# Designs tried in a protein design run: designed miniproteins, single chains, continued (3). Part 104

Each design is a single chain, and the fold is of that chain. pLDDT is the mean over its residues in the fold that is shown.

## One batch from the design tools (miniprotein)

Design m11823
Fold by ESMFold2-Fast:
Parts: C-alpha cells; sequence; structure tokens
Structure m11823 (fold): chain A 108 residues (1-108)
C-alpha cells in the first residue's frame, strides 16, 4: 500500500532506484496493475512534498501518519546532504517520469 510506495520513493532518492523498477516491484508485490502502481507512487510523491512544506513552515503534523512521512523526509535530506528545494527538484523529476508513464499506459 502507501507505506510500500513511500519506501520505494525513499529508495529512488537514496539508492538511485529506477522509477520503472519501482513501478514493477510495487505492481508485482501487491498484484496490482501498473496503472494502479503509478497512481500509488504519485500519491506518495504528493505526501513527501506536503511533508517538505510542513518542515519548512515549522508546522507540526496533524496526523500520526504525517509524522512518519516528516521523519522520513528529514532522514533523506540528512543522508543526501540536500536542501528542501533540491529535494523538491528531485521529486518533480520523479513525478514527471510517473506522469509520462501514466500517459503511455492510458494510450493502450
Amino acid sequence: GIFSALNLIKKILLENKPVEEAIDELAKGYRISRETAVELLLDAVRLVKKAIDLIENGEEPKLPFEGVVVRMVKEIMEKKGITPDQLREKLDEIERSLEELRAKLAAQ
């Protein structure tokens, strides 16, 4: 589910896992369509972006789940030695790749 998608976003960012490989891993692991796996990864990207906004604004997460995502985002930034803006740029690249794959799947 969403936690597996979040962990795959973490692996893309920390381990340079290819987006295509992350989609395949999620689809096969959960026996869902590639279309569903892309949507789940897009939702995970949106959650990570929201967590960056919370961190930059000094806002406390309202839900326990949001706190987990905020901790993950802080860990990624610390391990990569990157700024929030640099992390947003990497997430925008991942989101663009996912949206391109969504479009290709929709054309079938």
Scores: mean pLDDT 85

Design m11824
Fold by ESMFold2-Fast:
Structure m11824 (fold): chain A 88 residues (1-88)
Amino acid sequence: SKIEEYLAEALRLLKQGDVAKAQEVLEQLKKETGVNISLAGIGEDHVVLRVDRNQISRELVEKVAKKVGLTLEKVFRSGNFDYYVLSF
């Protein structure tokens, strides 16, 4: 799906340290699908994605993360957002 393709590209770019290009890919994903994913945090070995509530499934994020060599460590909900903690 378009969501899987754009999310995979954004995660590959984040793994490479190209935060600016990853954000451009996430903006294109929002424009084409309405799915709003943004960066909530980035560290040396992890990234935190913020997603509008109920727009994607945990299973989708886990599948895409695994495909690009990342691990889904934690999922939590706060306010109107789902947060996904992914390690490199």
Scores: mean pLDDT 89

Design m11825
Fold by ESMFold2-Fast:
Structure m11825 (fold): chain A 96 residues (1-96)
Amino acid sequence: SLKDKAIEYLKKAIEIMEQNLPHASEEGKEYMKKAIEYAKKAIEAINRGDLQTALEYARKAVEYASKAYEIDPRFKPALEYLVQAEYYLAQAAGLA
């Protein structure tokens, strides 16, 4: 399902971010921690059936991951997975 795809991409992004977190600059770490936090909140909202809140959290995860990516290009794969998760989640919510 679209929700299952969103969860899988969110999980992939979290894995990559957690793997890269020890190697990031202090500023990059703070943005990455926020991206991880919002990605996890998006998964919890999906599991509750709250797709609107999940989409809002996914957007915040993309925003913070984008800021981390500007500091460190190693975060590009995580950002790409978060963007795909947002896309599938928007479709699941009937917003795309």
Scores: mean pLDDT 87

Design m11826
Fold by ESMFold2-Fast:
Structure m11826 (fold): chain A 85 residues (1-85)
Amino acid sequence: MLMKIERRGDELILWLEVGGEDPEAVGAEVREMARRYGAPTTGSVRGASGYQEVSPGPVEDRVRKVIEKEQAAGNPAFLEVTFPG
């Protein structure tokens, strides 16, 4: 899994490239960021099936489900999650 974290003004952005990694582990990473920086304000996943917004709501659970769907189709997924900082 490739991971990049960038601070942009008052926001923290997490980018993940997810191949064959456990979707629960990816959800746990998002949940740990939320514990440190507050609940995610936005989240999106991009795969071969297109772009999917995963906010508002329980972003961590939505991220897991979208990654699981892309992996079941044999596709990598690209995740972007924004935290309030």
Scores: mean pLDDT 74

Design m11827
Fold by ESMFold2-Fast:
Structure m11827 (fold): chain A 73 residues (1-73)
Amino acid sequence: LSAAQLAAIFAMYDTNGNGVISYSELLARLSSIGNLTNINAIIAQYDTNGNGVINWAEFQAFVAAFSTTPLAQ
């Protein structure tokens, strides 16, 4: 995935347009691809603020960790 594609995906989750994604929005999207148990643990790890939202930098780190494969960007 390119940086532009990741930004487009992030914008799809960011319903408020405030630059962050809630746990609920992320989980709803990830439920379509499975592995929710691991996803919850990964989200908690990358939610540095501990406030239940994911910013752009945390989202990129999360995507990289979730895939286990380096993203070419």
Scores: mean pLDDT 63

Design m11828
Fold by ESMFold2-Fast:
Structure m11828 (fold): chain A 113 residues (1-113)
Amino acid sequence: MTLEEILREFLELLKSMTPEEAQDAIALFAQKLGDWIRKNRDKLTPEQIEALRRFLLGLVRVFQEALETGNFEEAYRKAIELFAELKSVLTPEQIEELEKVFRDMVEELKARK
């Protein structure tokens, strides 16, 4: 599953959730990404850390705006742009690890539904 496919599934889950459940899902996303950054901090360059920080803050904002406006199509487009920026800075191995983290998170959220 690609980051694009994982993102699509996550946004569809957010659409189906109550506002409280959706906020919890966004918080879980931020926590999982933050945990991965902390675990891998010694392996990351300063440029990669800054890119990951921008990616985390940008995606959280995009998801919050989608919930507020109901415009999940625009959220998807903005998130794809953020993923493209991240892919230009991270190694393929790091992207694969993040894809696994996000996929596992989406499957966990689907199981709670």
Scores: mean pLDDT 83

Design m11829
Fold by ESMFold2-Fast:
Structure m11829 (fold): chain A 112 residues (1-112)
Amino acid sequence: GPEEVARALREAAELGLKVGIVVDSADNRPRLTPEEQEALVEVLRALIDAAKRGVVKSALVTISRGNEAAADELAAQLKAELGEPDIEVRLDGTKESGRKAAEEIRKRVEAA
């Protein structure tokens, strides 16, 4: 839920992990669905573990709701402002996409 997302983002900030989040939405204040929140929390936990190992210092998480081009443009704008992230994560709003992204983060950490 929102409390778990807030807690994970706080833990990331305390570790010095910079996390950018963009959502494919026509709304300037997009509200995450429960499934999107669960997927994001799973990814944030994997990124926190990677940061604790010193292999990731910055991450960009993109949540696409079916308009990947809009999501890509928002991600490019954030990269222009904050710089290139160490890792970029793509979610499609499903819990399964969060699980797969978290597994990929863990594999990348093991390969580093």
Scores: mean pLDDT 80

Design m11830
Fold by ESMFold2-Fast:
Structure m11830 (fold): chain A 68 residues (1-68)
Amino acid sequence: SAAENLRKIAEELAKDPRIEVELIGDDTLVIKSTLSVEEITGLALRIIGDYPDLSVKVEGDTITVTAV
């Protein structure tokens, strides 16, 4: 399910001390980081490639992933 995929993404990213993740309800994951713009873009592209049923939005240092 999309909720299970969001949880898996959160658990994997939480292993990096530069990344902070917050699950909001069952459908939204907020990722805040100290990563460079290039690293943030690469991470967002990996998420949409691996989980095409998820919506990904990048705003500065924040990536928002939403189940659709």
Scores: mean pLDDT 83

Design m11832
Fold by ESMFold2-Fast:
Structure m11832 (fold): chain A 117 residues (1-117)
Amino acid sequence: MVTIEESGGGTFKEGSSVTLSHKISGVSLKDSLISWYREKPGEPLQLVASISPDGKTYYDPEVEGRATISVDVEKNTAYLKLNNLQVSDTATYYGMVFSGKTSSLAFGEGVKVTVVA
């Protein structure tokens, strides 16, 4: 079974930065598509960032230039760093992992990020 342990949520001041992490068990990060999604109050689920097994990254235009996705293969952990936080970044953030080798898809339970002015 694939599981995701998320951390790094909390309440943050506008203009600060946050680093969210998801530690993945049951599948190797080097063979997996890793993504971060968020659900803002009153809005649909949004893809924030992804990294594929070949190292290609995607960033949503709303966070491009201030977001960085990275992976630590030795720790089987992925990170999303968001700089210059905006009140509009307030959301529940979900880690996702997809492994083509096992045809496995898992989502984390979600970590809440609140940004205050």
Scores: mean pLDDT 84

Design m11833
Fold by ESMFold2-Fast:
Structure m11833 (fold): chain A 62 residues (1-62)
Amino acid sequence: MEVEEYEERIRKDPNDAEAYYNLGLALAKEGRLEEAGAYFAKALRLDPSFKEAAEAGAKLGS
C-alpha cells in the first residue's frame, strides 16, 4: 500500500528524492532491507545533502 503510493509518485516525478527516501522507509518497515537500501542510495544520488537518506542507508548496512 505505502510502497505503491511512493512508486506512483516517482513515476510522475522521477527527480523526487523525498519520494525515494519514503519508499525506502516503507520497504524497510516490511523487512525488505536490501531494496530499502537501494532506494536510500537513489535519494542520496539525487540530493547528496539528504542527511536522512544517508543515515538510513548506514543503519541498514548491518
Scores: mean pLDDT 79

Design m11834
Fold by ESMFold2-Fast:
Formats: C-alpha cells, sequence, structure tokens
Structure m11834 (fold): chain A 105 residues (1-105)
C-alpha cells in the first residue's frame, strides 16, 4: 500500500546516499517521518510509531550516519514491526539493512 511504497522509497534514497559515501542523518529522519505520516493516514498506527521512533534515533546520531549504524537501526525497527505483525514493512526494512551492510562491508 502507500505506506509500504513510502518505506521502499526511503530505503532506495538511503541506499543511494550510502553508495555515495555517507548518509545525511537529517534527510534520512525526514524520509522516515514522511513514511510514518503516510502509515498513520492508512491507520497503520504501530508501523507509524516504529518509523517515528527510528527517525528520532537517527536524529540523535547527528549529521552523518554510517551505513552500518543505519543498517543496525533498520534491523531493530524491522524486528519491532515483525513483533507488531507488520511483516511487509519489516521485510522492506530488512532488505534495506542487507543492502547497507553490503555497502559497509
Amino acid sequence: GPADEAVKEAMKKLVEQAKKGSINGKEAAELLFEAARVAEEEGRHDTARALREMARQIESLGEKVSPKEMATLLLTAASRLREAGDFESAKILFEGAKKLFEIAG
């Protein structure tokens, strides 16, 4: 649905930034806050909450976020979404984390 597409777009942009050498923490947080807004509009409140919490954690890491730090946050969020029963968004975050670990390696 629209929330899953917003999460996919966020993951795509994060991976593109990582390939260029660094992830912008402010832009990454903004992408996840936007995905959370779309999830909230769809009534996916647990998904929106997990995405907002992740965005706040990214803001706390500062201006530059390493691909490995981002991948670790994505895995944590994916686990929380899976526990909440949101397997589709969890899968999207897991695939994003996998790509970021490959870039970091």
Scores: mean pLDDT 86

Design m11835
Fold by ESMFold2-Fast:
Structure m11835 (fold): chain A 60 residues (1-60)
Amino acid sequence: REETVLQNRIELATAPLDSEIAELKSKMPSLSPEEQEEAERRIRELERERDELTKRILEE
C-alpha cells in the first residue's frame, strides 16, 4: 500500500525526465556521431537526476 504510493510519487516526479530521455533516444538515429555523443551525455545527466530524485523521495 505505502510502496504503491511511493512508486506513484516517483513516477509523477520523474515523468518529465523520462519524457526528455525518451525524446533524445528517439532522435538519436538521425543525429551525427558528434550530436549522438552530446545526446548520450545529456541522457546520462538526466538519468542521474532521475536517480537522485528517486533517492530523495525514498529517503523522505
Scores: mean pLDDT 79

Design m11836
Fold by ESMFold2-Fast:
Formats: sequence, C-alpha cells, structure tokens
Structure m11836 (fold): chain A 60 residues (1-60)
Amino acid sequence: AERARRIQEYIDHLIRSTRSEEELDARIAALRAKEAAEGRTLSDEEVAEIRARVLAALAA
C-alpha cells in the first residue's frame, strides 16, 4: 500500500521535472541510490514500471 503510493509519487515528480530519456535515466539512478542509502530497495521491476510510465507521459 505505502510502497505503491511512494512509487506513484516518484512517477508524478519525474513526469513534471524530466524533459529527456537521458535525464530520466540519471534521475532514476539517483533515486535508487537514495533509497539504498536509507535501507530501502527499488526492485528492477519497480524501476522498469517507473521508467515506462514516465516515458509514456513524455511521449504524449
């Protein structure tokens, strides 16, 4: 429940702040590093979902 809300918040933020695929990949990498530093993990599946949803929004 809380994890799903957190992922949606990341997606919403990235859609508003990202302008290119390269910028998105860099921001996702920074997000993964931040979560790991706090003892939390973003799975490869969660990262793929975040990336796909942001790219779909940017392509619209």
Scores: mean pLDDT 78

Design m11838
Fold by ESMFold2-Fast:
Structure m11838 (fold): chain A 61 residues (1-61)
Amino acid sequence: RRRLLEAAAMGLARAEATGADPVEEVRRMVKRRLGVELDDEEARRLAEEARRHIAAATSPA
């Protein structure tokens, strides 16, 4: 769902700002915003999808 991508995008933005692991920040943000606990593989896949989504949204700078 779109909410998962939004939460993951927020996690990725946080990881970029702090230099933290993107996958762990995605897990934290999804749990915080949606109360959903992702396993390692789900978090990794969602982080990749969110990264693509952010790139597409930010293309025109």
Scores: mean pLDDT 75

Design m11839
Fold by ESMFold2-Fast:
Structure m11839 (fold): chain A 94 residues (1-94)
Amino acid sequence: GDEEAKRLSAEGARSGARTARESGNPTLGGGIGGGVAALAAGVALASGIGGEEGREAARKALEGAREASRKAEEGDGEGGAEKAEEGAREAEEA
């Protein structure tokens, strides 16, 4: 239920942040990481696996992923990773 949706959203966002940091190009990695996190959040939302709290967690993870991608496009791969991690934290707290 809701806990599964929160976990999936947070794991997606953290996976995205990890991918961004592990890349040889932090800017490119940030964009890719953001996309992975957004996909995971989208899947959680589309699957309807959580109630309101689960859906809210997925939205927060998705927002973090979108900000991560925007930061990567601006040439701030580290800021992108931080935004993805922020989305993961907010998803867990939703």
Scores: mean pLDDT 64

Design m11840
Fold by ESMFold2-Fast:
Structure m11840 (fold): chain A 57 residues (1-57)
Amino acid sequence: SEEADEHLKRGEEAFKQGNYEEALRHYAEAIRIDPTNERAWKLAVEAAKKLEEARKP
């Protein structure tokens, strides 16, 4: 869907900027719209890992 694709693109842009929390929010919305989007799930896992690393010194 267009909405899921837009969230995926915005999430990828946030991820490239190092904003993993923003990226995860967008990937989560893409998954809510289209839970069959395997790429969104993989990217959400990567963003979650980066966010966990960034939040814990």
Scores: mean pLDDT 82

Design m11841
Fold by ESMFold2-Fast:
Structure m11841 (fold): chain A 105 residues (1-105)
Amino acid sequence: MKKNSFVNEIHNLTDQFKLSESTKQLAIQLLERYYDNHPQASFEPKPFAVLCIYLACKKLNEPLPSVEDLANLAGKNPKGFEEHLENVAEEYFNDVLNELVFVEN
């Protein structure tokens, strides 16, 4: 699957919100790891990039762009969007985040 559109959206959004290089790199790693595990998955680039950035900021304790701005960029209703992101994160990324940020055997 071509990941280039998703990587470009992560670059654009992290630059727009002046997020750290560490957050950008983690967001890209989350994206790539997800696609390695789900090669047939098909998502809209912008909403999925927003999810990856949200998770990276939360894990690295970096200040988030406003939930309203993130929801608007993803084409979603701001009401309940943070809860939606947390639910999706728990379902799809909890194991990936542990592997990339908290790897201890």
Scores: mean pLDDT 69

Design m11842
Fold by ESMFold2-Fast:
Structure m11842 (fold): chain A 88 residues (1-88)
Amino acid sequence: MEEELKKRLEELQKRIDELASTVLDGVQARLDAEMAAHPERREYYERVLKAAGEIAPDVARYMLEHGVSLDEAVDRAIAAGRALVESE
Protein backbone atom coordinates (compact mmCIF):
# COMPACT_ATOMS: atom_id res chain seq x y z
CA MET A 1 0.00 0.00 0.00
CA GLU A 2 2.62 2.57 1.04
CA GLU A 3 4.93 1.26 -1.72
CA GLU A 4 2.18 1.87 -4.30
CA LEU A 5 1.79 5.43 -2.97
CA LYS A 6 5.56 6.01 -3.26
CA LYS A 7 5.54 4.80 -6.88
CA ARG A 8 2.62 7.12 -7.72
CA LEU A 9 4.40 10.04 -6.04
CA GLU A 10 7.55 9.35 -8.10
CA GLU A 11 5.43 9.16 -11.28
CA LEU A 12 3.69 12.42 -10.34
CA GLN A 13 7.09 14.07 -9.71
CA LYS A 14 8.26 13.07 -13.21
CA ARG A 15 5.06 14.48 -14.70
CA ILE A 16 5.51 17.67 -12.65
CA ASP A 17 9.10 18.02 -13.94
CA GLU A 18 7.90 17.59 -17.56
CA LEU A 19 5.05 20.09 -17.09
CA ALA A 20 7.37 22.53 -15.30
CA SER A 21 9.68 22.44 -18.34
CA THR A 22 6.68 23.11 -20.64
CA VAL A 23 5.46 25.98 -18.42
CA LEU A 24 8.96 27.50 -18.34
CA ASP A 25 9.20 27.27 -22.16
CA GLY A 26 5.91 29.20 -22.37
CA VAL A 27 7.13 31.78 -19.84
CA GLN A 28 10.40 32.23 -21.74
CA ALA A 29 8.63 32.68 -25.09
CA ARG A 30 6.29 35.32 -23.62
CA LEU A 31 9.05 37.20 -21.77
CA ASP A 32 11.36 37.04 -24.82
CA ALA A 33 8.59 38.75 -26.82
CA GLU A 34 8.22 41.39 -24.07
CA MET A 35 12.00 41.98 -24.00
CA ALA A 36 12.02 42.39 -27.79
CA ALA A 37 9.17 44.93 -27.56
CA HIS A 38 10.62 46.70 -24.47
CA PRO A 39 14.43 46.27 -24.41
CA GLU A 40 14.67 48.95 -21.67
CA ARG A 41 12.98 46.45 -19.30
CA ARG A 42 15.21 43.49 -20.26
CA GLU A 43 16.90 43.19 -16.83
CA TYR A 44 13.49 43.11 -15.11
CA TYR A 45 12.15 40.40 -17.45
CA GLU A 46 15.34 38.33 -17.04
CA ARG A 47 14.85 38.40 -13.24
CA VAL A 48 11.18 37.44 -13.66
CA LEU A 49 12.17 34.53 -15.94
CA LYS A 50 14.71 33.26 -13.37
CA ALA A 51 12.16 33.53 -10.53
CA ALA A 52 9.46 31.84 -12.66
CA GLY A 53 11.90 29.01 -13.37
CA GLU A 54 12.42 28.48 -9.63
CA ILE A 55 8.65 28.19 -9.03
CA ALA A 56 7.74 26.35 -12.27
CA PRO A 57 7.52 22.93 -10.48
CA ASP A 58 5.05 24.41 -7.94
CA VAL A 59 2.96 25.91 -10.77
CA ALA A 60 3.03 22.54 -12.59
CA ARG A 61 1.80 20.84 -9.40
CA TYR A 62 -0.98 23.45 -9.11
CA MET A 63 -1.86 22.77 -12.77
CA LEU A 64 -2.22 19.03 -12.10
CA GLU A 65 -4.23 19.56 -8.87
CA HIS A 66 -6.67 22.15 -10.30
CA GLY A 67 -6.76 21.16 -13.98
CA VAL A 68 -5.81 24.63 -15.21
CA SER A 69 -4.72 25.23 -18.80
CA LEU A 70 -1.09 25.67 -19.85
CA ASP A 71 -1.83 29.33 -20.71
CA GLU A 72 -3.20 29.94 -17.18
CA ALA A 73 -0.19 28.12 -15.68
CA VAL A 74 2.18 30.37 -17.66
CA ASP A 75 0.24 33.46 -16.46
CA ARG A 76 0.51 32.26 -12.84
CA ALA A 77 4.24 31.54 -13.16
CA ILE A 78 4.89 35.04 -14.57
CA ALA A 79 2.71 36.69 -11.88
CA ALA A 80 4.51 34.78 -9.09
CA GLY A 81 7.90 35.57 -10.67
CA ARG A 82 7.02 39.28 -10.75
CA ALA A 83 5.93 39.14 -7.10
CA LEU A 84 9.24 37.51 -6.09
CA VAL A 85 11.29 40.12 -8.02
CA GLU A 86 9.23 43.02 -6.58
CA SER A 87 9.87 41.73 -3.01
CA GLU A 88 13.60 42.33 -3.62
Scores: mean pLDDT 82

Design m11843
Fold by ESMFold2-Fast:
Structure m11843 (fold): chain A 56 residues (1-56)
Amino acid sequence: MVSDLSPEELAEHLVAAAREALANGDVAAAKMALQESRRLGLTEAAEEIERLLATL
């Protein structure tokens, strides 16, 4: 990866990482992706990850 990701690309990456973590049973990694999304102000990504966690 090159060093620059747009906010949209970063949001998509964090959501994908959370989905993959949950598919592997790694709830802690999914929660870390949620916290990072919130820290970066990626509200839509954070809401998507919260929905994924709510389906557990």
Scores: mean pLDDT 79

Design m11844
Fold by ESMFold2-Fast:
Structure m11844 (fold): chain A 65 residues (1-65)
Amino acid sequence: MKEAEELIKKKKYEEAVELLTKEYEKNKSPEILRLLATALAGLGKLEEAKKLNEEADKLEEELKE
């Protein structure tokens, strides 16, 4: 995840999306989904970013229960 956060800081959003998608397959965490949403928002894909934030909220709720 550190590498994806650095890609987002450098505004390399497409590379961040690819890396985070692979990380999510290995570790399904709400934080990865929120970083994906941030990268998608950076690409101007605001509707997709909103959906991923909603998915992250649902996953976080499941993990708390």
Scores: mean pLDDT 81

Design m11845
Fold by ESMFold2-Fast:
Structure m11845 (fold): chain A 70 residues (1-70)
Amino acid sequence: NDGARGARQAAIRAAAGDSAAAGAGMYEFHKNATSKEAEEFGLKGAEAARAGDAARAAQYARMASILNEK
């Protein structure tokens, strides 16, 4: 049913919207990463956001923020 699929896709898009905002933050983090490890997690977070995996993107965002804590 296209209606049910549309509702599910909208929910995924809303989660992906938050995930994409996190991914944009990860790219800014990647640019200012103080270590190669933080840079890698930033890129992984952006990749997860692009794939629509909000949970994985959020996990990588948290790891990157911890690694770049001054």
Scores: mean pLDDT 58

Design m11846
Fold by ESMFold2-Fast:
Structure m11846 (fold): chain A 58 residues (1-58)
Amino acid sequence: SLEERAMEAAKELSEAIINGDQEKVDRAERELTRVAIEGGPELAQKAAELSKELIKSK
């Protein structure tokens, strides 16, 4: 589902940021942008909040 893709992309983005992997950051950001276009701003906001929380927990 789009929600599953958004949540997975948010997790990948968080891991890539923690690891300093710019190539993976770019890929995850592109996937989140695609999901936002397909799923709308509410789904995009939810994914952004998850990414923020995952970064905070480390």
Scores: mean pLDDT 77

Design m11847
Fold by ESMFold2-Fast:
Structure m11847 (fold): chain A 107 residues (1-107)
Amino acid sequence: MALEEFRRRAEEEVEKYGIPKVLEDLIATAREMGLDKVAEKLEKILDYLKEHPDNKELQEIVRKAAIEVRVELDLGLAIGMPVEKLEQRLNEILDKALKEIDELLEK
């Protein structure tokens, strides 16, 4: 029902479990749904985070992406969004995050 409730829940999960655990749970969910390209992109983001553990700007990009993916996935499933449409939206979120990470690391 409320987009704000999904966002609050996603933010609480990141605060409680940390970004890596939330990403691991999102990867597992994506693979269970057959969203292999989404899972691959999440794994790439997690690898960047592990390679740059002290990069606060990277952590913020990844935190925002994890929250947005969690919200979109939970909302999409709750409203019965077609899997093809959900996959498209998740890929758009992740492609944007990966571009921001690439730009940050090219400096």
Scores: mean pLDDT 85

Design m11848
Fold by ESMFold2-Fast:
Structure m11848 (fold): chain A 52 residues (1-52)
Amino acid sequence: SDDLAQRVVQVMIDDGVTRDEAIARVAAEAGVSVGEVQDAFDAYVARHDRPA
């Protein structure tokens, strides 16, 4: 979901951590798998990298 992806971005900015560390932290906070957060982040990036 966009909420997971946006939380990853926020953690990277606020804590100064890498994408992989932010994904792991968000997965732990949300109680979901690292793969689910990674998929949500990849989908979010794909939507924002598509000029329409």
Scores: mean pLDDT 78

Design m11849
Fold by ESMFold2-Fast:
Structure m11849 (fold): chain A 70 residues (1-70)
Amino acid sequence: SEREEELVEVLRRDVAELERHADEYSAEELERAAERAEGLAELLEKAGLLKAAEAAREAAERLRELAARK
């Protein structure tokens, strides 16, 4: 669906932006963002938006990796 494709694009863009500016965020901020992304993935999966849910889970993994580097 158009909305799901837009959500995937937004999620991937937001993750790329956070990665680019990772040094500007604390470990706690990145961990909190990862937790929010995990919650979003669960909601998207329940809504049947499996591609968007996968993108959100990938976002959470990347954010936790960035937090671990702090």
Scores: mean pLDDT 82

Design m11850
Fold by ESMFold2-Fast:
Structure m11850 (fold): chain A 78 residues (1-78)
Amino acid sequence: MAEKEEIEKLKAGLEKQIKEIEEKLKKTTNEEAKKKLEEAIELLKKAIENIETDPEKAMELIKKADEKVKEAAKLEDE
């Protein structure tokens, strides 16, 4: 079982990432990039929900969210 301190730190980190992505989403004008950022936010929210019950799934969701953020950045460069 993951330690309470580790869970609290990871959860706080994910909440901070969601806020940063939401701020980026407000500044984004590319519709495809917006969709990717929205998908990343949803994945991070699911990761927070799974962090205590299924840490492995939470980590997988975090990786997928990071990939979506990178895809959005590439779309903005087009």
Scores: mean pLDDT 80

Design m11851
Fold by ESMFold2-Fast:
Structure m11851 (fold): chain A 73 residues (1-73)
Amino acid sequence: SLGKVAGAYSLGGEEGVKALVPLLSDPDPRVRRLAAGALGNIGGEAVRKALEPLLSDPDPRVREEARRALSKI
């Protein structure tokens, strides 16, 4: 069924979230920006909560990417 296929994709997304969330705390703002964009493409409540602190990031490009990513969720 379509629900079973969607479940398999959501499991892949969860593995991606586990790999990307630590990168949101990286000292390089370029890494944080790329991780925020990738997480925005995965979506979900855990991603939304992880991205919210980046709206207050010291780098304006990271803040803009977090805003864009959150607008997709």
Scores: mean pLDDT 75

Design m11852
Fold by ESMFold2-Fast:
Structure m11852 (fold): chain A 57 residues (1-57)
Amino acid sequence: MEGAYKAAKSGAPASHAALVGEVRRLGGDAEAVREALEKGDAETAAKLYQEALDRGG
């Protein structure tokens, strides 16, 4: 997902669910992403997604 930071910043439930789902699919820490999104920490959520990409791709 090219716009991970944008998705996290959007606040839309569908965008947040998609980001969490992608991190889980890539073998990343989906729970940490969910917690970051719940706290409004879009930067941490985007970093966790990037780490998942680095492991899965």
Scores: mean pLDDT 74

Design m11853
Fold by ESMFold2-Fast:
Structure m11853 (fold): chain A 58 residues (1-58)
Amino acid sequence: MSDEEGLAGAERVLAETTDPAQLRAAIGELRHIAETSEDEAARRRAEELVRQAEALLA
């Protein structure tokens, strides 16, 4: 999966659900993008989406 597809999939999960299992899966993928992506904008977006997902789990 490309970073763009991973980010889009995670954004869709955050928009459509508050299911903790789906949010945790999205956080895992977003953390992977934040650590491994060569695109600095993708890393920053992934970090922001992780914070949003963690807020939904709190």
Scores: mean pLDDT 80

Design m11854
Fold by ESMFold2-Fast:
Structure m11854 (fold): chain A 56 residues (1-56)
Amino acid sequence: MTATATRDYTGTAPGELTVQVGETLTVSEVLSDGTLFATTSDGTEGYVPADNVTVV
């Protein structure tokens, strides 16, 4: 599924994504802790909090 970033998020831990408002993500996994595993349009994979994106 796809999601659009609604807030900027800077990944500071290993495996986290850095996203900007308006960035489109391909979501591969939804974790029970409220984290998504996603891929950005440039092919970078990582984790992002679900509250920073809206699924479309």
Scores: mean pLDDT 77

Design m11855
Fold by ESMFold2-Fast:
Structure m11855 (fold): chain A 61 residues (1-61)
Amino acid sequence: GAEELAARIEAAARAGDSAGVMAAVLSATGEQVREAGRILEERGLGKVAAGVIALADAMGR
């Protein structure tokens, strides 16, 4: 779900793991990424949220 996706993205981002962030985004639908982005923004990770939404859009998701 989006909560699990947000947690995975946050963990990868905190570790500086760009490949892990990419893998998490690629494992999900565009709607799940947008919902995870909202959760990340609520957690104070708005920059990460904007980045993953832009990445999903660029990949046609």
Scores: mean pLDDT 81

Design m11856
Fold by ESMFold2-Fast:
Structure m11856 (fold): chain A 69 residues (1-69)
Amino acid sequence: SAEEYRDKGLELLNAGRYEEAVEWFRKAIELDPNDARAHALLSAALAMLGRTDEAEVHWQKALELDPNL
């Protein structure tokens, strides 16, 4: 499920495995494009990689989906 992919991404993010975390968060978004948390977590992983422009796009999408993030 999208939640399972998001949870896997979060484990990798917490382990500092940012490139792998990005892959799993992208998979979560493929299954559920409206998962605000997946977009926010993808943004965080991208920011840790210095991919700031991409991080901003996903952070804006997360806030669009859930303004209370």
Scores: mean pLDDT 89

Design m11857
Fold by ESMFold2-Fast:
Structure m11857 (fold): chain A 81 residues (1-81)
Amino acid sequence: IRKLIEEAIEKARTGNPEDILEAALTLTRLSDEAPKELVIEAAEEILEAARPQRDNVTAGVAEVAAATVLTVTDPERARAR
């Protein structure tokens, strides 16, 4: 599970909208099974990667998914974003 989330973070860092979306979906599916700290880090990386591509629908969907995971996992940190 940790390896899958780490791979998702690496995909998000490529900056490709499809890779960012795949990373967000992977995080969403594994968020309940992974350590909270790793989930927060992954959500933040995905949000950061998606933000510059706001006009891309695929990146926008990834941003919403990652923001949802962050809000559910740590509402306090989500408010600071």
Scores: mean pLDDT 73

Design m11858
Fold by ESMFold2-Fast:
Structure m11858 (fold): chain A 60 residues (1-60)
Amino acid sequence: MEISLEEKIEELRNLIEIVLEEAEKLGVDRKELYEKMRKAIDDVEETKKIPKEKLEEILK
């Protein structure tokens, strides 16, 4: 089976949808959680640019 970046992205999106649906069942508004997830993803994308030097500092 050929695994492409698109397939991995779809897998992650499916997992996010499952989490959102589960949270909605717990009384959390899916739209509110989705907006929070979008902001978290933006923050994570920024952290991926953190140099190894800073990562080593955190481990100390």
Scores: mean pLDDT 62

